# Designs tried in a protein design run: designed miniproteins, single chains, continued (2). Part 103

Each design is a single chain, and the fold is of that chain. pLDDT is the mean over its residues in the fold that is shown.

## One batch from the design tools (miniprotein)

Design m7810
Fold by ESMFold2-Fast:
Structure m7810 (fold): chain A 69 residues (1-69)
Amino acid sequence: MKTLAEQLANAFANIAKELVERGVSPEEAIARVRAGLDAYRAAHPGELTDEEYQRILEAAEKAVREAAK
């Protein structure tokens, strides 16, 4: 079973990829993922470590780069 951080990384990576595939710019797709993650952290303080937050963001950024190629 995936951890919460791994599940969120997969979910946000898929969302970011779909946004790019639908014609949203890479910068805008990443901005939306950051906003969503920041909202999640505000609503659920202490559930994600700083390292987990960075892993989720990195997974989304990687998905955007691969979709934009």
Scores: mean pLDDT 80

Design m7811
Fold by ESMFold2-Fast:
Structure m7811 (fold): chain A 89 residues (1-89)
Amino acid sequence: SMEKKLEELKELMERLKELVERAMAAQEAGDAAALAAVDAEAGPIYERIEELANSSEELKKLKDELVEEMEKELTPRLLAARRARAAAR
């Protein structure tokens, strides 16, 4: 049903957000193996999100809205982490 697909998309977007946060931590730690593991997990999640988004206009709109919210939250954190790393070197 559409309701189940909307729930699946939300769950996938939350999982993707967790993976982005793990990738940020791995980059800060210089942990190439952890970063590669996150990239491997992210691939299938991106593919499923695109499948859902391409299946209906409502799912695409929700995906676009969730991406915007994630970017608003994570972009300032990424910039702050980059500045902190530069100051520590």
Scores: mean pLDDT 80

Design m7812
Fold by ESMFold2-Fast:
Structure m7812 (fold): chain A 58 residues (1-58)
Amino acid sequence: MLELIKKAIEAIDNEDFEKARKIIEELWKSDDPVDQLAAAVLSTILKRKLEEKKKKEE
């Protein structure tokens, strides 16, 4: 659980967005509400990072 969250953050920081998406999907498949909430937060962070990357490329 915490390890998956950590890996997702690390993937986002490294701009490995595909890896981050896979980890987030694993968290969504968890029956733990905390993991599902973490997935929602991480999805928001990932989307924000993708948007920032898009702006830098403009």
Scores: mean pLDDT 77

Design m7813
Fold by ESMFold2-Fast:
Structure m7813 (fold): chain A 66 residues (1-66)
Amino acid sequence: SAREEAALHLVKGTNAYLEGNYEEAVKHFERALELDPSNKAAHRILADAYRKLGETEKAEEYEKKA
């Protein structure tokens, strides 16, 4: 299901984030939100990943959606 695929991308993104690979983390978190757009936790962690990349404006956009 789309929710199961979204959950898998959240796991992969979190692993990338913990490894310091924020670009890869963003890619997985964006895919998770495409599959489950209402997931507030995914909005929050994507915002945090964007902050790690220095993309402050994008981080604030996703924080407002969480």
Scores: mean pLDDT 85

Design m7814
Fold by ESMFold2-Fast:
Structure m7814 (fold): chain A 73 residues (1-73)
Amino acid sequence: SLRDGLTPEQQQAVDEALDAAGDAGQRALDEGRSVEEARDVALEAFRRTAREKGLPQSLIDRLVEQLRQVADG
């Protein structure tokens, strides 16, 4: 899973970043953006929130690649 190998603090930060990403993506869809645009907005919100929560860049990069794979199928 996305949270494999993470500390409890890192898992909480990831969960908070995922919540922020979901909210941002849903708002973009509600505003009439395409699914692709909403995905990009969600990934940017994830990156921003993860940095704010103190996740290391290498971990953020790994998680973003995993999320992109899930979104693309």
Scores: mean pLDDT 81

Design m7815
Fold by ESMFold2-Fast:
Structure m7815 (fold): chain A 56 residues (1-56)
Amino acid sequence: MVEELIAALDDPSPEVRAEAAEALGRLGDPRANPALGRALHDPHEEVRLAALKGAA
């Protein structure tokens, strides 16, 4: 489950990446922390905001 969501952070669709970032944040699994950190630097603002909310 966590690996599946981490893989979704590499999806070409920013909508999919934003949803994956929010889901990973809700799970709070430390395995996702490096991937969420990278999502904070995503070129799309929507993905960055989702990762920020997940990291809070």
Scores: mean pLDDT 78

Design m7816
Fold by ESMFold2-Fast:
Structure m7816 (fold): chain A 63 residues (1-63)
Amino acid sequence: SGEERLRERLEELRERARRELDPGTAASIETVIDSIEKALDAGAPLSRIERAIDILEEQIERL
């Protein structure tokens, strides 16, 4: 499902942050991921969740 793919992307970003970033930055990124997951669990539109993930991915690429 679309939701399953978005959850997979969030888990991949979480693992990437833990592997590639310093602990403080990784913790900040994980907080953002937790907020996106909470919104997804609350029934936020998948298109909005996808956009939030795209923005987060772009931010991590700049680090």
Scores: mean pLDDT 88

Design m7817
Fold by ESMFold2-Fast:
Structure m7817 (fold): chain A 68 residues (1-68)
Amino acid sequence: DLQKEIDAGVAILGLATMLAAARSAGNEELAKWLQEKLDEVQRLVDEGRYDEAIKLAREAIKEANAKE
């Protein structure tokens, strides 16, 4: 499903943007947490599990916004 692949890509970009911002701010704890979540999302995409990847990425973005 091309739309799910696009949605997963957008969610990954969102996480990667937050990771870059955390690194720029010197927030090493948040950066490490975001990197771990990004790695999990990328593994799910590699497995073709796009629905789970999108859900995890969106939940991670929401949790990161609540932390900062």
Scores: mean pLDDT 83

Design m7818
Fold by ESMFold2-Fast:
Structure m7818 (fold): chain A 56 residues (1-56)
Amino acid sequence: SLEEEANAIVMRTAKAALDADPSGEAVRQAAADGVRKANEYIRKKLEDEIKKLLEE
């Protein structure tokens, strides 16, 4: 599902940052970036699906 894919993006980004910087500051920034990317991914997928429906 889109929700599962979006959550996976956030989790992967946060985990990579934690592995690189255990202080946790990089994790906060990576989590914010992951949320932004996940939201953009969902929006793009919905836009593409709506366009296909409108063209048919």
Scores: mean pLDDT 74

Design m7819
Fold by ESMFold2-Fast:
Structure m7819 (fold): chain A 88 residues (1-88)
Amino acid sequence: SMKEKIIERLEELRERARELRLDKVAELIDKAIEYLEEGKYEEALEELEKALDELKLHRLFADEEEAKELEEMIKELEEIIEEVKKLL
């Protein structure tokens, strides 16, 4: 299902956040996954938007190599947010 694919993509993104030691981003994605599993799509979107803002803040202070990884994560999360909006 679309929801299962979204959760899978978020789980991959959460793992990438953990590898980069972006603990707050990983926490926000975890919370979004819980809300999605409960069918609470509006609450999930709020947590994903917070995660996106956090990634954008980290990008402002990142070196060139880290900035590339963060840009890829930002793009992926923006695409996931649009897919979650389709479930509303």
Scores: mean pLDDT 90

Design m7821
Fold by ESMFold2-Fast:
Structure m7821 (fold): chain A 67 residues (1-67)
Amino acid sequence: SQAVVDWFNGLILQMGGEPKSLADILGASADDPAFAKIRVLLAALDRDGDGVVDEADLRAAYAAAHA
């Protein structure tokens, strides 16, 4: 869970935003385009469909962001 928060905050900082907690990320408004895009990415990374993104999924997303 902390790895998810750290990865998200890394992306937010790159976009000039401020860090967010996991609770803030999960409570994000669906009508905010930035948060809607992030939610879609997290859903795509949830390979087992249980609503949980593990470290391997986050690592793959980070690698893809650099490719």
Scores: mean pLDDT 54

Design m7822
Fold by ESMFold2-Fast:
Structure m7822 (fold): chain A 69 residues (1-69)
Amino acid sequence: GDAEALELVRRALEALRAGDREEARRLIQKAIELSTNPELRKALEGALAALEAGDDAAAEQGLIDSIRL
């Protein structure tokens, strides 16, 4: 559910800050799968797109915004 998705988002943020982009990507994808909130899902899809584009700063901000929802 969304609470479990948010735990994965926090872990993804930690992984991204540690420079582990592959682990961050994996955790974001799992968080999207577990999310039932459309706003949370959209924010996570945006963070994933930023990460895949190489914009780690935008990806980090998207994860922070997801936690604040």
Scores: mean pLDDT 85

Design m7823
Fold by ESMFold2-Fast:
Structure m7823 (fold): chain A 82 residues (1-82)
Amino acid sequence: EKSRKVKELREFVEKQEDTARRQLNLLRSAGPQYLPQAVRLLLALADVLEQQGEKFAELGDEQLSQELRERAEEYRAEAARL
């Protein structure tokens, strides 16, 4: 049960990141007027990763929880660079 939930959460996170990256690439290709939308997308993705990180911590997977927190900060840093 626990291992199954970890796998399901991991798949969900991978899907969310992949979808967000595709949307980000489209926004960046569309022009500088879409940069505010790209920033909001990155910040929303960071929030999702933090929430999923808390769920991994609850399941006892502190390593994955920490990795998701670090990835969330990377997305916030990316948003700050735009």
Scores: mean pLDDT 82

Design m7824
Fold by ESMFold2-Fast:
Structure m7824 (fold): chain A 66 residues (1-66)
Amino acid sequence: DDEDIAEFLRNSARSVANGNDISGRIAAEVLKSLGYDEEASKVLEAVDKKDYKTAAETLQKAADKL
């Protein structure tokens, strides 16, 4: 369900905001599987740069689109 995926992405956003790189990478793969390739790439780039704020904001915005 889109609701369950949105909740997963919001939970991942909170986790990645706390510096959890693995949560960000898993969430990016989920976004890519849903066709959100641009958002997925932005999350991965932000995580690689340790820009957890941008990664979390990108995941939150993606969840809001569902």
Scores: mean pLDDT 85

Design m7825
Fold by ESMFold2-Fast:
Structure m7825 (fold): chain A 63 residues (1-63)
Amino acid sequence: SLLDEATALVKEAKELAAKGEYEKAIELLNRAIELTRQLPDEVISRVGVHDLEKEIEKIKEKM
């Protein structure tokens, strides 16, 4: 499902960010956000799209 794919991308992105691969982490987080925005609003709020956007900004600060 799109939710499972988005969840897998978020997990991989967090692992990449922990390894210092910030550019790749941001790319995966953006893809996860794009997939979750195709889901109903109820599901989008549970995935925490706003938290993912904040995570991207934090990673950009470290670049």
Scores: mean pLDDT 76

Design m7826
Fold by ESMFold2-Fast:
Structure m7826 (fold): chain A 81 residues (1-81)
Amino acid sequence: MDDELEAEALEETAEKLRELGLEEAAEEVRKAAEALREGNREKAEEYVKKALEIAGESDENARKALEAIARAAAEVEAKVA
């Protein structure tokens, strides 16, 4: 699968986080998308994990939304299910 497609999914996630007012978490997800474009999947996963932690400290509902979206993005990246 093209890393561009996976990065695009993460960028969509970042935009949704901005709509929820989670600018810091959105920036981390955006960095994950950039890492995927560079072929660095390990860094992308680290950035997604950081975004989940930031969102979890901000709001419980935002954290659950971010976790669901991040799991879908990570599955495309790692397992292509």
Scores: mean pLDDT 69

Design m7827
Fold by ESMFold2-Fast:
Structure m7827 (fold): chain A 67 residues (1-67)
Amino acid sequence: GAAAKRAEAERIAEEAERRATLAVIQGDYDTAIAILEEKLKEVEKLDPELAERLRRGLEHVKALKQQ
C-alpha cells in the first residue's frame, strides 16, 4: 500500500542522505552526487514527493562542488 511505499522510500532516502553526507565530509562531491542521483531514481518510483527532498539535497551538493 501507499504507507509501505512511503516507508521504503524514506528508508532509501535516509540511507542515501547519510552516505552522501559522509562523502561530502571527505571532500568527495562526485561520490555524493552519484549516490543521490542513483537513489533519487529509486525514491521517485516509490514516492515522488519524497524524491523532491533528495533532489534538493542533490542541488545543494552540486552547488558545493562548484565553489
Scores: mean pLDDT 85

Design m7828
Fold by ESMFold2-Fast:
Formats: sequence, C-alpha cells, structure tokens
Structure m7828 (fold): chain A 55 residues (1-55)
Amino acid sequence: SEEQKKLAEEGTKLAVKGLITKDEETFNKGLELLKKAGIPEERIEEAKKAFEKEK
C-alpha cells in the first residue's frame, strides 16, 4: 500500500510534468508508474487524451 502510494505520487508528478513540458517520454513514464500503482485504465485514457489534445 505504501509502495502503491509512492508509485501513484511519482506517476502523477511525471505525467503532469510531461503534459506541461510536452515531453512524451516523461508523460509515458508517468503512466507506467500509475498503471503499476493500480490506477484504472479510465484515468490513464483521460491523461492520454489530455496529452494528445495539447499535442
């Protein structure tokens, strides 16, 4: 549970950073951590759509 919390926090930080900087590598790394943390696919898909919309 603590490990999952850490993965979720790290993944969120990287995904947000990737969105802001338009860095696809950082964004995808964030999504990988979020998946490991058990974040639902629905949430992951929303993040991907946001990134594509910002291109």
Scores: mean pLDDT 78

Design m7829
Fold by ESMFold2-Fast:
Structure m7829 (fold): chain A 63 residues (1-63)
Amino acid sequence: MAELEAARAEVAANPNSAEAWTRLGAAELAAGRPEEAARYFEKALALNPNYQPARAGLRGARA
């Protein structure tokens, strides 16, 4: 998916952005890889524990 490529490029450009890691997690989840998605959502939460989209994404990936 073009979205997955864009999300990976965003993380490479902004490795300290919780938003970038959350977008990558969402792209992996859409690609059918919930385990990888969960890891990226956890990375986003390590950078910003109050980032709600990452919390919601992690719950979705583990459900």
Scores: mean pLDDT 82

Design m7830
Fold by ESMFold2-Fast:
Structure m7830 (fold): chain A 95 residues (1-95)
Amino acid sequence: MLPESPPLTPEEAARYEQRLIDAIKETAKKYGIEIEDVEVRVEPGVSRAAADLAIDLGVKNVEYAANKGYKKIKISITLRADGSIEIRVEGEKVE
């Protein structure tokens, strides 16, 4: 069992924002989805476990959009210090 990590510092939150953006873009590229817009906000004070969960949920949302036949998406993820995770995905089918 690993010891509990402290909540994310502002610097760690910024690194998680970049990791989320990178994970979303890489997953979209893997599934042939165009990213029209990606917006990620991770607040300082978020737990590392919640931030790791947000990455997993972001990836799964891109995979779900691919499975629905979307070719182009906008995705927004907000992770707040209270542990809430908000994910919004807008998809477009290009015919």
Scores: mean pLDDT 80

Design m7831
Fold by ESMFold2-Fast:
Structure m7831 (fold): chain A 55 residues (1-55)
Amino acid sequence: SDADIERLAELLGISPENARRLVEVAREDPALALALIRKYAQNEEAVRLLEELVA
């Protein structure tokens, strides 16, 4: 949902547009997207939310 994308953007400190792009990239390669979030953001709430958005 839009609210989940806005929350993901807030948790990662990025724009909602960039969060939407991240979700699209994660649908193509979820393992890479999750690894990047863990490496650069180190935020488990963002990881869980991305997993829900990609599923």
Scores: mean pLDDT 75

Design m7832
Fold by ESMFold2-Fast:
Structure m7832 (fold): chain A 112 residues (1-112)
Amino acid sequence: VEEAEELFVKGSRALAEGKYEEAVKYFKEAIEIYEKLGLEPPAVLYFNLGLAYFELGKYEEAVEALEKAIALDENPISEVYLFLAEAYKKLGKYEKAKEYYEKAQKIDEEEE
């Protein structure tokens, strides 16, 4: 999956440079390569895709990507839950936002 890893690096660079539409394109292309090879895409790919969608104001797509990142990661970092909470808040789903803020706090209390 060297090609998918190269696309992830390009997407991550675009994300860091504020090129959010370009980042989404690279991350989606990387995910498609994993899927075509019958391999599970890494959770971090969905996390970064979710961040790019969030920055574009595409909060529904951000939620979908971030929830997939959580599903694929045995130990999600608190930042995934924080961005999920913010995305749900932007969608007016305040109870779900509160639940994810509380999950992020719990992880921060348990981290080394």
Scores: mean pLDDT 84

Design m7833
Fold by ESMFold2-Fast:
Structure m7833 (fold): chain A 84 residues (1-84)
Amino acid sequence: GAAARAAEGAREAEEGAKLYKEGKAAGDSLEGIRKRIAGALIAIGGVAEAYLTYRRHPDSAAARAGLAAAKAAAEAAGLKVKLP
């Protein structure tokens, strides 16, 4: 349901944000660059999934919480995600 999809989006955003931070910590290495790119894409995907779930189920407290968690994870890592 909506709660599960929003939670999945938040989980993906957290995993992507973690990978992105690992890439930043690795500096200018090829591994660091790869982790930053992969982490950013995964985090953005997680935020997008949580956002789409919220749009489909705006009255769901779980969907709102999932979107907030996904956005917070991305922002904490320094990723800017602009939603409409």
Scores: mean pLDDT 83

Design m7834
Fold by ESMFold2-Fast:
Structure m7834 (fold): chain A 69 residues (1-69)
Amino acid sequence: SMAEKYLKEGKSLLEEGVKAYQRGDYEKAIELFEKAIEYFKKALDQGNPEAGKLLSEAYRLLKEVRKKL
């Protein structure tokens, strides 16, 4: 489904963002987390229940990385 495609893309971007965060590339991590948030919002709009938890996690990570800049 479209929701599953959005969820998969969001998860991929979130994982890449975490990798960027771990190597200290905070600007890249912010960009990737913001893109992941967009995809999770699209998945949530399509009714995917897993998207809500992932959206919350992505916002938490975005808030955390912004404190490093």
Scores: mean pLDDT 88

Design m7835
Fold by ESMFold2-Fast:
Structure m7835 (fold): chain A 99 residues (1-99)
Amino acid sequence: KLSKEELEEMLEEGVSLVAISTASVVSKKTGDAMATVDMLERLLKRGVKVSSEAVELVIETALELKDKEAAERTKELIEKNGLELSEETKELLEKAIEE
């Protein structure tokens, strides 16, 4: 029932989430939220399918570390790449930029 293309997209989304999760752990240990944003940018530049959960984790990492610059950079990447976000994730991004 899964096509080869659907399976490849699911695998790319899974890989993107693992990569972002790893970068998030590094960001939290170093206090540098930009490490997670840089990983998102690298995945997007390579044309990798990034899941909404991976994007949410980038935003959560910026918010947790109170890094407005990382949140603003994440918003720029979302807009430039036409990424679809849930309403909850959009609210979280706005909070990270404002707070």
Scores: mean pLDDT 80

Design m7836
Fold by ESMFold2-Fast:
Order: C-alpha cells, then sequence, then structure tokens
Structure m7836 (fold): chain A 90 residues (1-90)
C-alpha cells in the first residue's frame, strides 16, 4: 500500500501530467484512444520517477483508469478530472 505522502505525491504527479497534456476545458469523453494512451504513458513515467514500486504504480493506474472512465461518463473537463483524481487518491 502507499503511505499518505506517496498518495499525495502520486495525486499531484497525475494532476500535473493531465495539465501538461490537455487544456482545462477539454472534455474527457472526447479524448481519442491515442490521447488516452499518451496520457497513461506520461502518468506511468511520472509515478516511476517518484520511486514507486511496480505494484504501487499498478494500484495508482487502476484508480486513474476508473476515475477517467467515470469522468468521461459524467461529461467532466480535464480540470474536473484533476480534482477527482486528487480526491480519489487521498
Amino acid sequence: SLSAEQKQAAAEAVAAAIAASFADDTRVGELSAEQIAHLVRAIRAALEALGLSPEQVAAVLTVVGRVLEESARAGATAAELRDRIRAALA
């Protein structure tokens, strides 16, 4: 499992990767499969750079995938996705 500090660092790293990839008003449900694949690679690289184990990286990516799918169904923006990720990883 992740410590509270690792969860906070992971949440901020994921949020930063989203912000670097998409404008705040980008609709998550309108992202192409290629854009989603690129985002997932960027997130994985950021989490690995934090020194998380492969098991910890997989756990965070599972949460990210769930929140991404939920956000797409809800019509959420990239800015709202970042807030949802921070909440889900807290």
Scores: mean pLDDT 89

Design m7837
Fold by ESMFold2-Fast:
Structure m7837 (fold): chain A 58 residues (1-58)
Amino acid sequence: VEELIAQLEDPDPAVRLAAALKLGEIGDRRAIEPLARALLEDPSEEVRRAALRALGKI
């Protein structure tokens, strides 16, 4: 979980996208605040949508 949370801050949007999706699959509550930040602040619309979807699974 901590590794995936760190990957939400990766310079590559593909890495951030994969991390958001994987955090949603894991469903760990520790990911809620980092995913909420990605949803509100990530420059990539695809990453923001993935974060929203992930939050819906937790």
Scores: mean pLDDT 79

Design m7838
Fold by ESMFold2-Fast:
Structure m7838 (fold): chain A 80 residues (1-80)
Amino acid sequence: SDEELEELREKLLKEFKERFPELPEEEKEEVEKKLEEALEEAKKIEDIEEAKNKLKLEAEVLEGLTEMKLWVDKKAAEKA
């Protein structure tokens, strides 16, 4: 159901923010927007389990990319 996918998106966003508390505001907004886009795409999938898996995969990709960006940013700041 749409409500179940929306609940999953909220949970994934909360987990993301808890993992990256130091993430800049602009970056948090971009991730939130991408998860909203992924939610709308997932809502088009009739199989609720497949829809949930698509949303989870998108969150995992965003998490990995964010971890890499923070790693690079910290390394650059330490060199300054």
Scores: mean pLDDT 81

Design m7839
Fold by ESMFold2-Fast:
Structure m7839 (fold): chain A 65 residues (1-65)
Amino acid sequence: EFEKLKQEAVEAARAGDIEKAKELLLETKRKFGEEKAREVLDAVANELMRQGRVDEAIALVKEVM
């Protein structure tokens, strides 16, 4: 389920588990394609930015885009 993967990725980012968020993002890309993965990336990046974790957001974009 796409929405479940997106929610789990955001929750992982909120908990500070960037590796898990990255794994869920890559899983979304494999199962639902790049457009859906971009939606998950946007949600995760927004969550990290809300927490002031700008460097982690940049690192995630660099590694998965």
Scores: mean pLDDT 79

Design m7840
Fold by ESMFold2-Fast:
Structure m7840 (fold): chain A 56 residues (1-56)
Amino acid sequence: AAKERAARAFAERYGVDEEEVLRLLEAGDYEGLARLTGLSVEGVRDNLAAAEAAVA
């Protein structure tokens, strides 16, 4: 799925676990992703949109 591919790209980009990123995305926990990566919540949303566009 696009979300799984985006989670992989995002995890690789920020050096975090792909499965953990996917779990947080499935839960809609952007605050959790922000804490994991050090980004703001808006930064997480923007980077996820970019990662989704990049996975092709």
Scores: mean pLDDT 75

Design m7841
Fold by ESMFold2-Fast:
Structure m7841 (fold): chain A 70 residues (1-70)
Amino acid sequence: LSPETERLLREAIEKMRKGQEAIRRGDAEEALKYAEEVRELALQITDNPDLREGLIAGARDLEEQARQVE
C-alpha cells in the first residue's frame, strides 16, 4: 500500500472505532458523523478498489447500527 493509503486506512479504522463507541453510548448522531467521515476517507483511496469497497461496507454497517439506536 502507498503511505497515503496506509494513512487513510488508519484514520478510517480509528473513526470506525469512535463510531462504535458512540453506538454504545446511544449517540446515533455522532455515530452517523463517523460513518460519513469513513466513507469520505474511502473515496480518497484510488489505488486499491477492494480496500475502498471494504471501508464503504464498514461505514454502511455503522450507519445501520446507528439507525437502530434511533
Scores: mean pLDDT 84

Design m7842
Fold by ESMFold2-Fast:
Structure m7842 (fold): chain A 68 residues (1-68)
Amino acid sequence: SMKEKLEELAKELNKDPRIKSEIVGDDKLVIKTTLSVEELIGLALRIIGDYPEFSVSIEGDTIIVEGK
């Protein structure tokens, strides 16, 4: 399911102490980071490539991943 994919992504990302990922509802993952702007953009691009079924947006220090 979409939620299972978001949970798997959250677990992988939370291995980095600079990243705190939380699932909101069943279809949204909020990724709060202390990454540099360049690292943040790089992470967002990797998620877009790996999960084409999700929309990805950046809001300040946070990446939001949700269903299309």
Scores: mean pLDDT 84

Design m7843
Fold by ESMFold2-Fast:
Structure m7843 (fold): chain A 88 residues (1-88)
Amino acid sequence: AERYAEEVREAAEEAARAAAAGDAAGATGAALRAIGIALDARLSLPPEEAREALRRGAEAAREVARETPDAEARALVERLAEGIERLA
């Protein structure tokens, strides 16, 4: 659970930085990586552990959004957190 949450945080931070810099391709790539990490947790862990990992990952992404000053980058990371929550 902890490893997946940390990897999601790192990908969300990368997505926010790329979006704030106007790098749409980089932002999309990082967002897809975060979703891939969440899907790996969903498929690799037992159901209860997967749900906890996804919940922690979504919370990590929401924390990144709260720390993101750029409005467009923040909105992207908020949508990413919602996507991860939907996988739980």
Scores: mean pLDDT 83

Design m7844
Fold by ESMFold2-Fast:
Structure m7844 (fold): chain A 55 residues (1-55)
Amino acid sequence: MKTLEEMLAAVDAYAEKKGLSPEEREMLRRFVEWAYEHDPERAQRIYDAIEAELA
């Protein structure tokens, strides 16, 4: 499983690539943090989807 730090770094890269607003980036970061704590399998799936978009 990836660390929360690695997942949030991917979120930041995704937000930059897609031109997301600071508010949209913050919302996505909070969602990933929540998922990492409460549903780590979902957090991993979100990370995998983001990495696929960044490739």
Scores: mean pLDDT 83

Design m7845
Fold by ESMFold2-Fast:
Structure m7845 (fold): chain A 69 residues (1-69)
Amino acid sequence: SAEEHFEKGKELFAEGRYEEAAEEYEKAIELDPEFGEAWYNLGLVYARLGKLAEAKEYLEKARELGVVP
């Protein structure tokens, strides 16, 4: 499920495995495009990877879905 991929992404993020965390969050979004927390966490991952333009786009999508830090 989208939630299972989201939880896996959080575990990978906590381990510092940012590229793998991004893949899991992307799978969560593919299954549920309105999963705002997955968009938000994907933005955080891309920020950690130094991909600031992509991070901004994902964080803006999360904001549109009502997720504000």
Scores: mean pLDDT 86

Design m7846
Fold by ESMFold2-Fast:
Structure m7846 (fold): chain A 61 residues (1-61)
Amino acid sequence: MREIVTELAKKEAEEVLKEAGVEEKIPEVNRRIDEAARAGASPEEIAKVALEAVEEAIKEA
């Protein structure tokens, strides 16, 4: 279900960001994931957005 995929993506993103020491980016990344889900993105698109947001946050740190 989309809601399960969205929750999983958020949990996975939060874990990765905490490991990378950029916890301050969690709200921003969560916003992007939520916005994609609200826009009707597919589960695979939600996962892609989450990965991109996490990668960007880590690279900026």
Scores: mean pLDDT 78

Design m7847
Fold by ESMFold2-Fast:
Structure m7847 (fold): chain A 77 residues (1-77)
Amino acid sequence: ISDEKANKIEETLVKDFNIPQDKAKDIVTRLKNNTTGNSNKFKISKDKAKEIAEYLYNQNILNADETRRLLTILTQD
């Protein structure tokens, strides 16, 4: 994803979903680098992850493939 798009996602995670800034930056960096695995202890519920992903998809910020990747990052499956 583009840097502008990444910045918008990071701001949305912090402002609209109250994700800590450092964690939002980590999530966006992983999405940019196409990495899904993580040893990070920050984990959100599947329901909240779906809510975030659905919001970004409905706002046309993420496409279907990017939305699926975000879900994996947020749930750390």
Scores: mean pLDDT 73

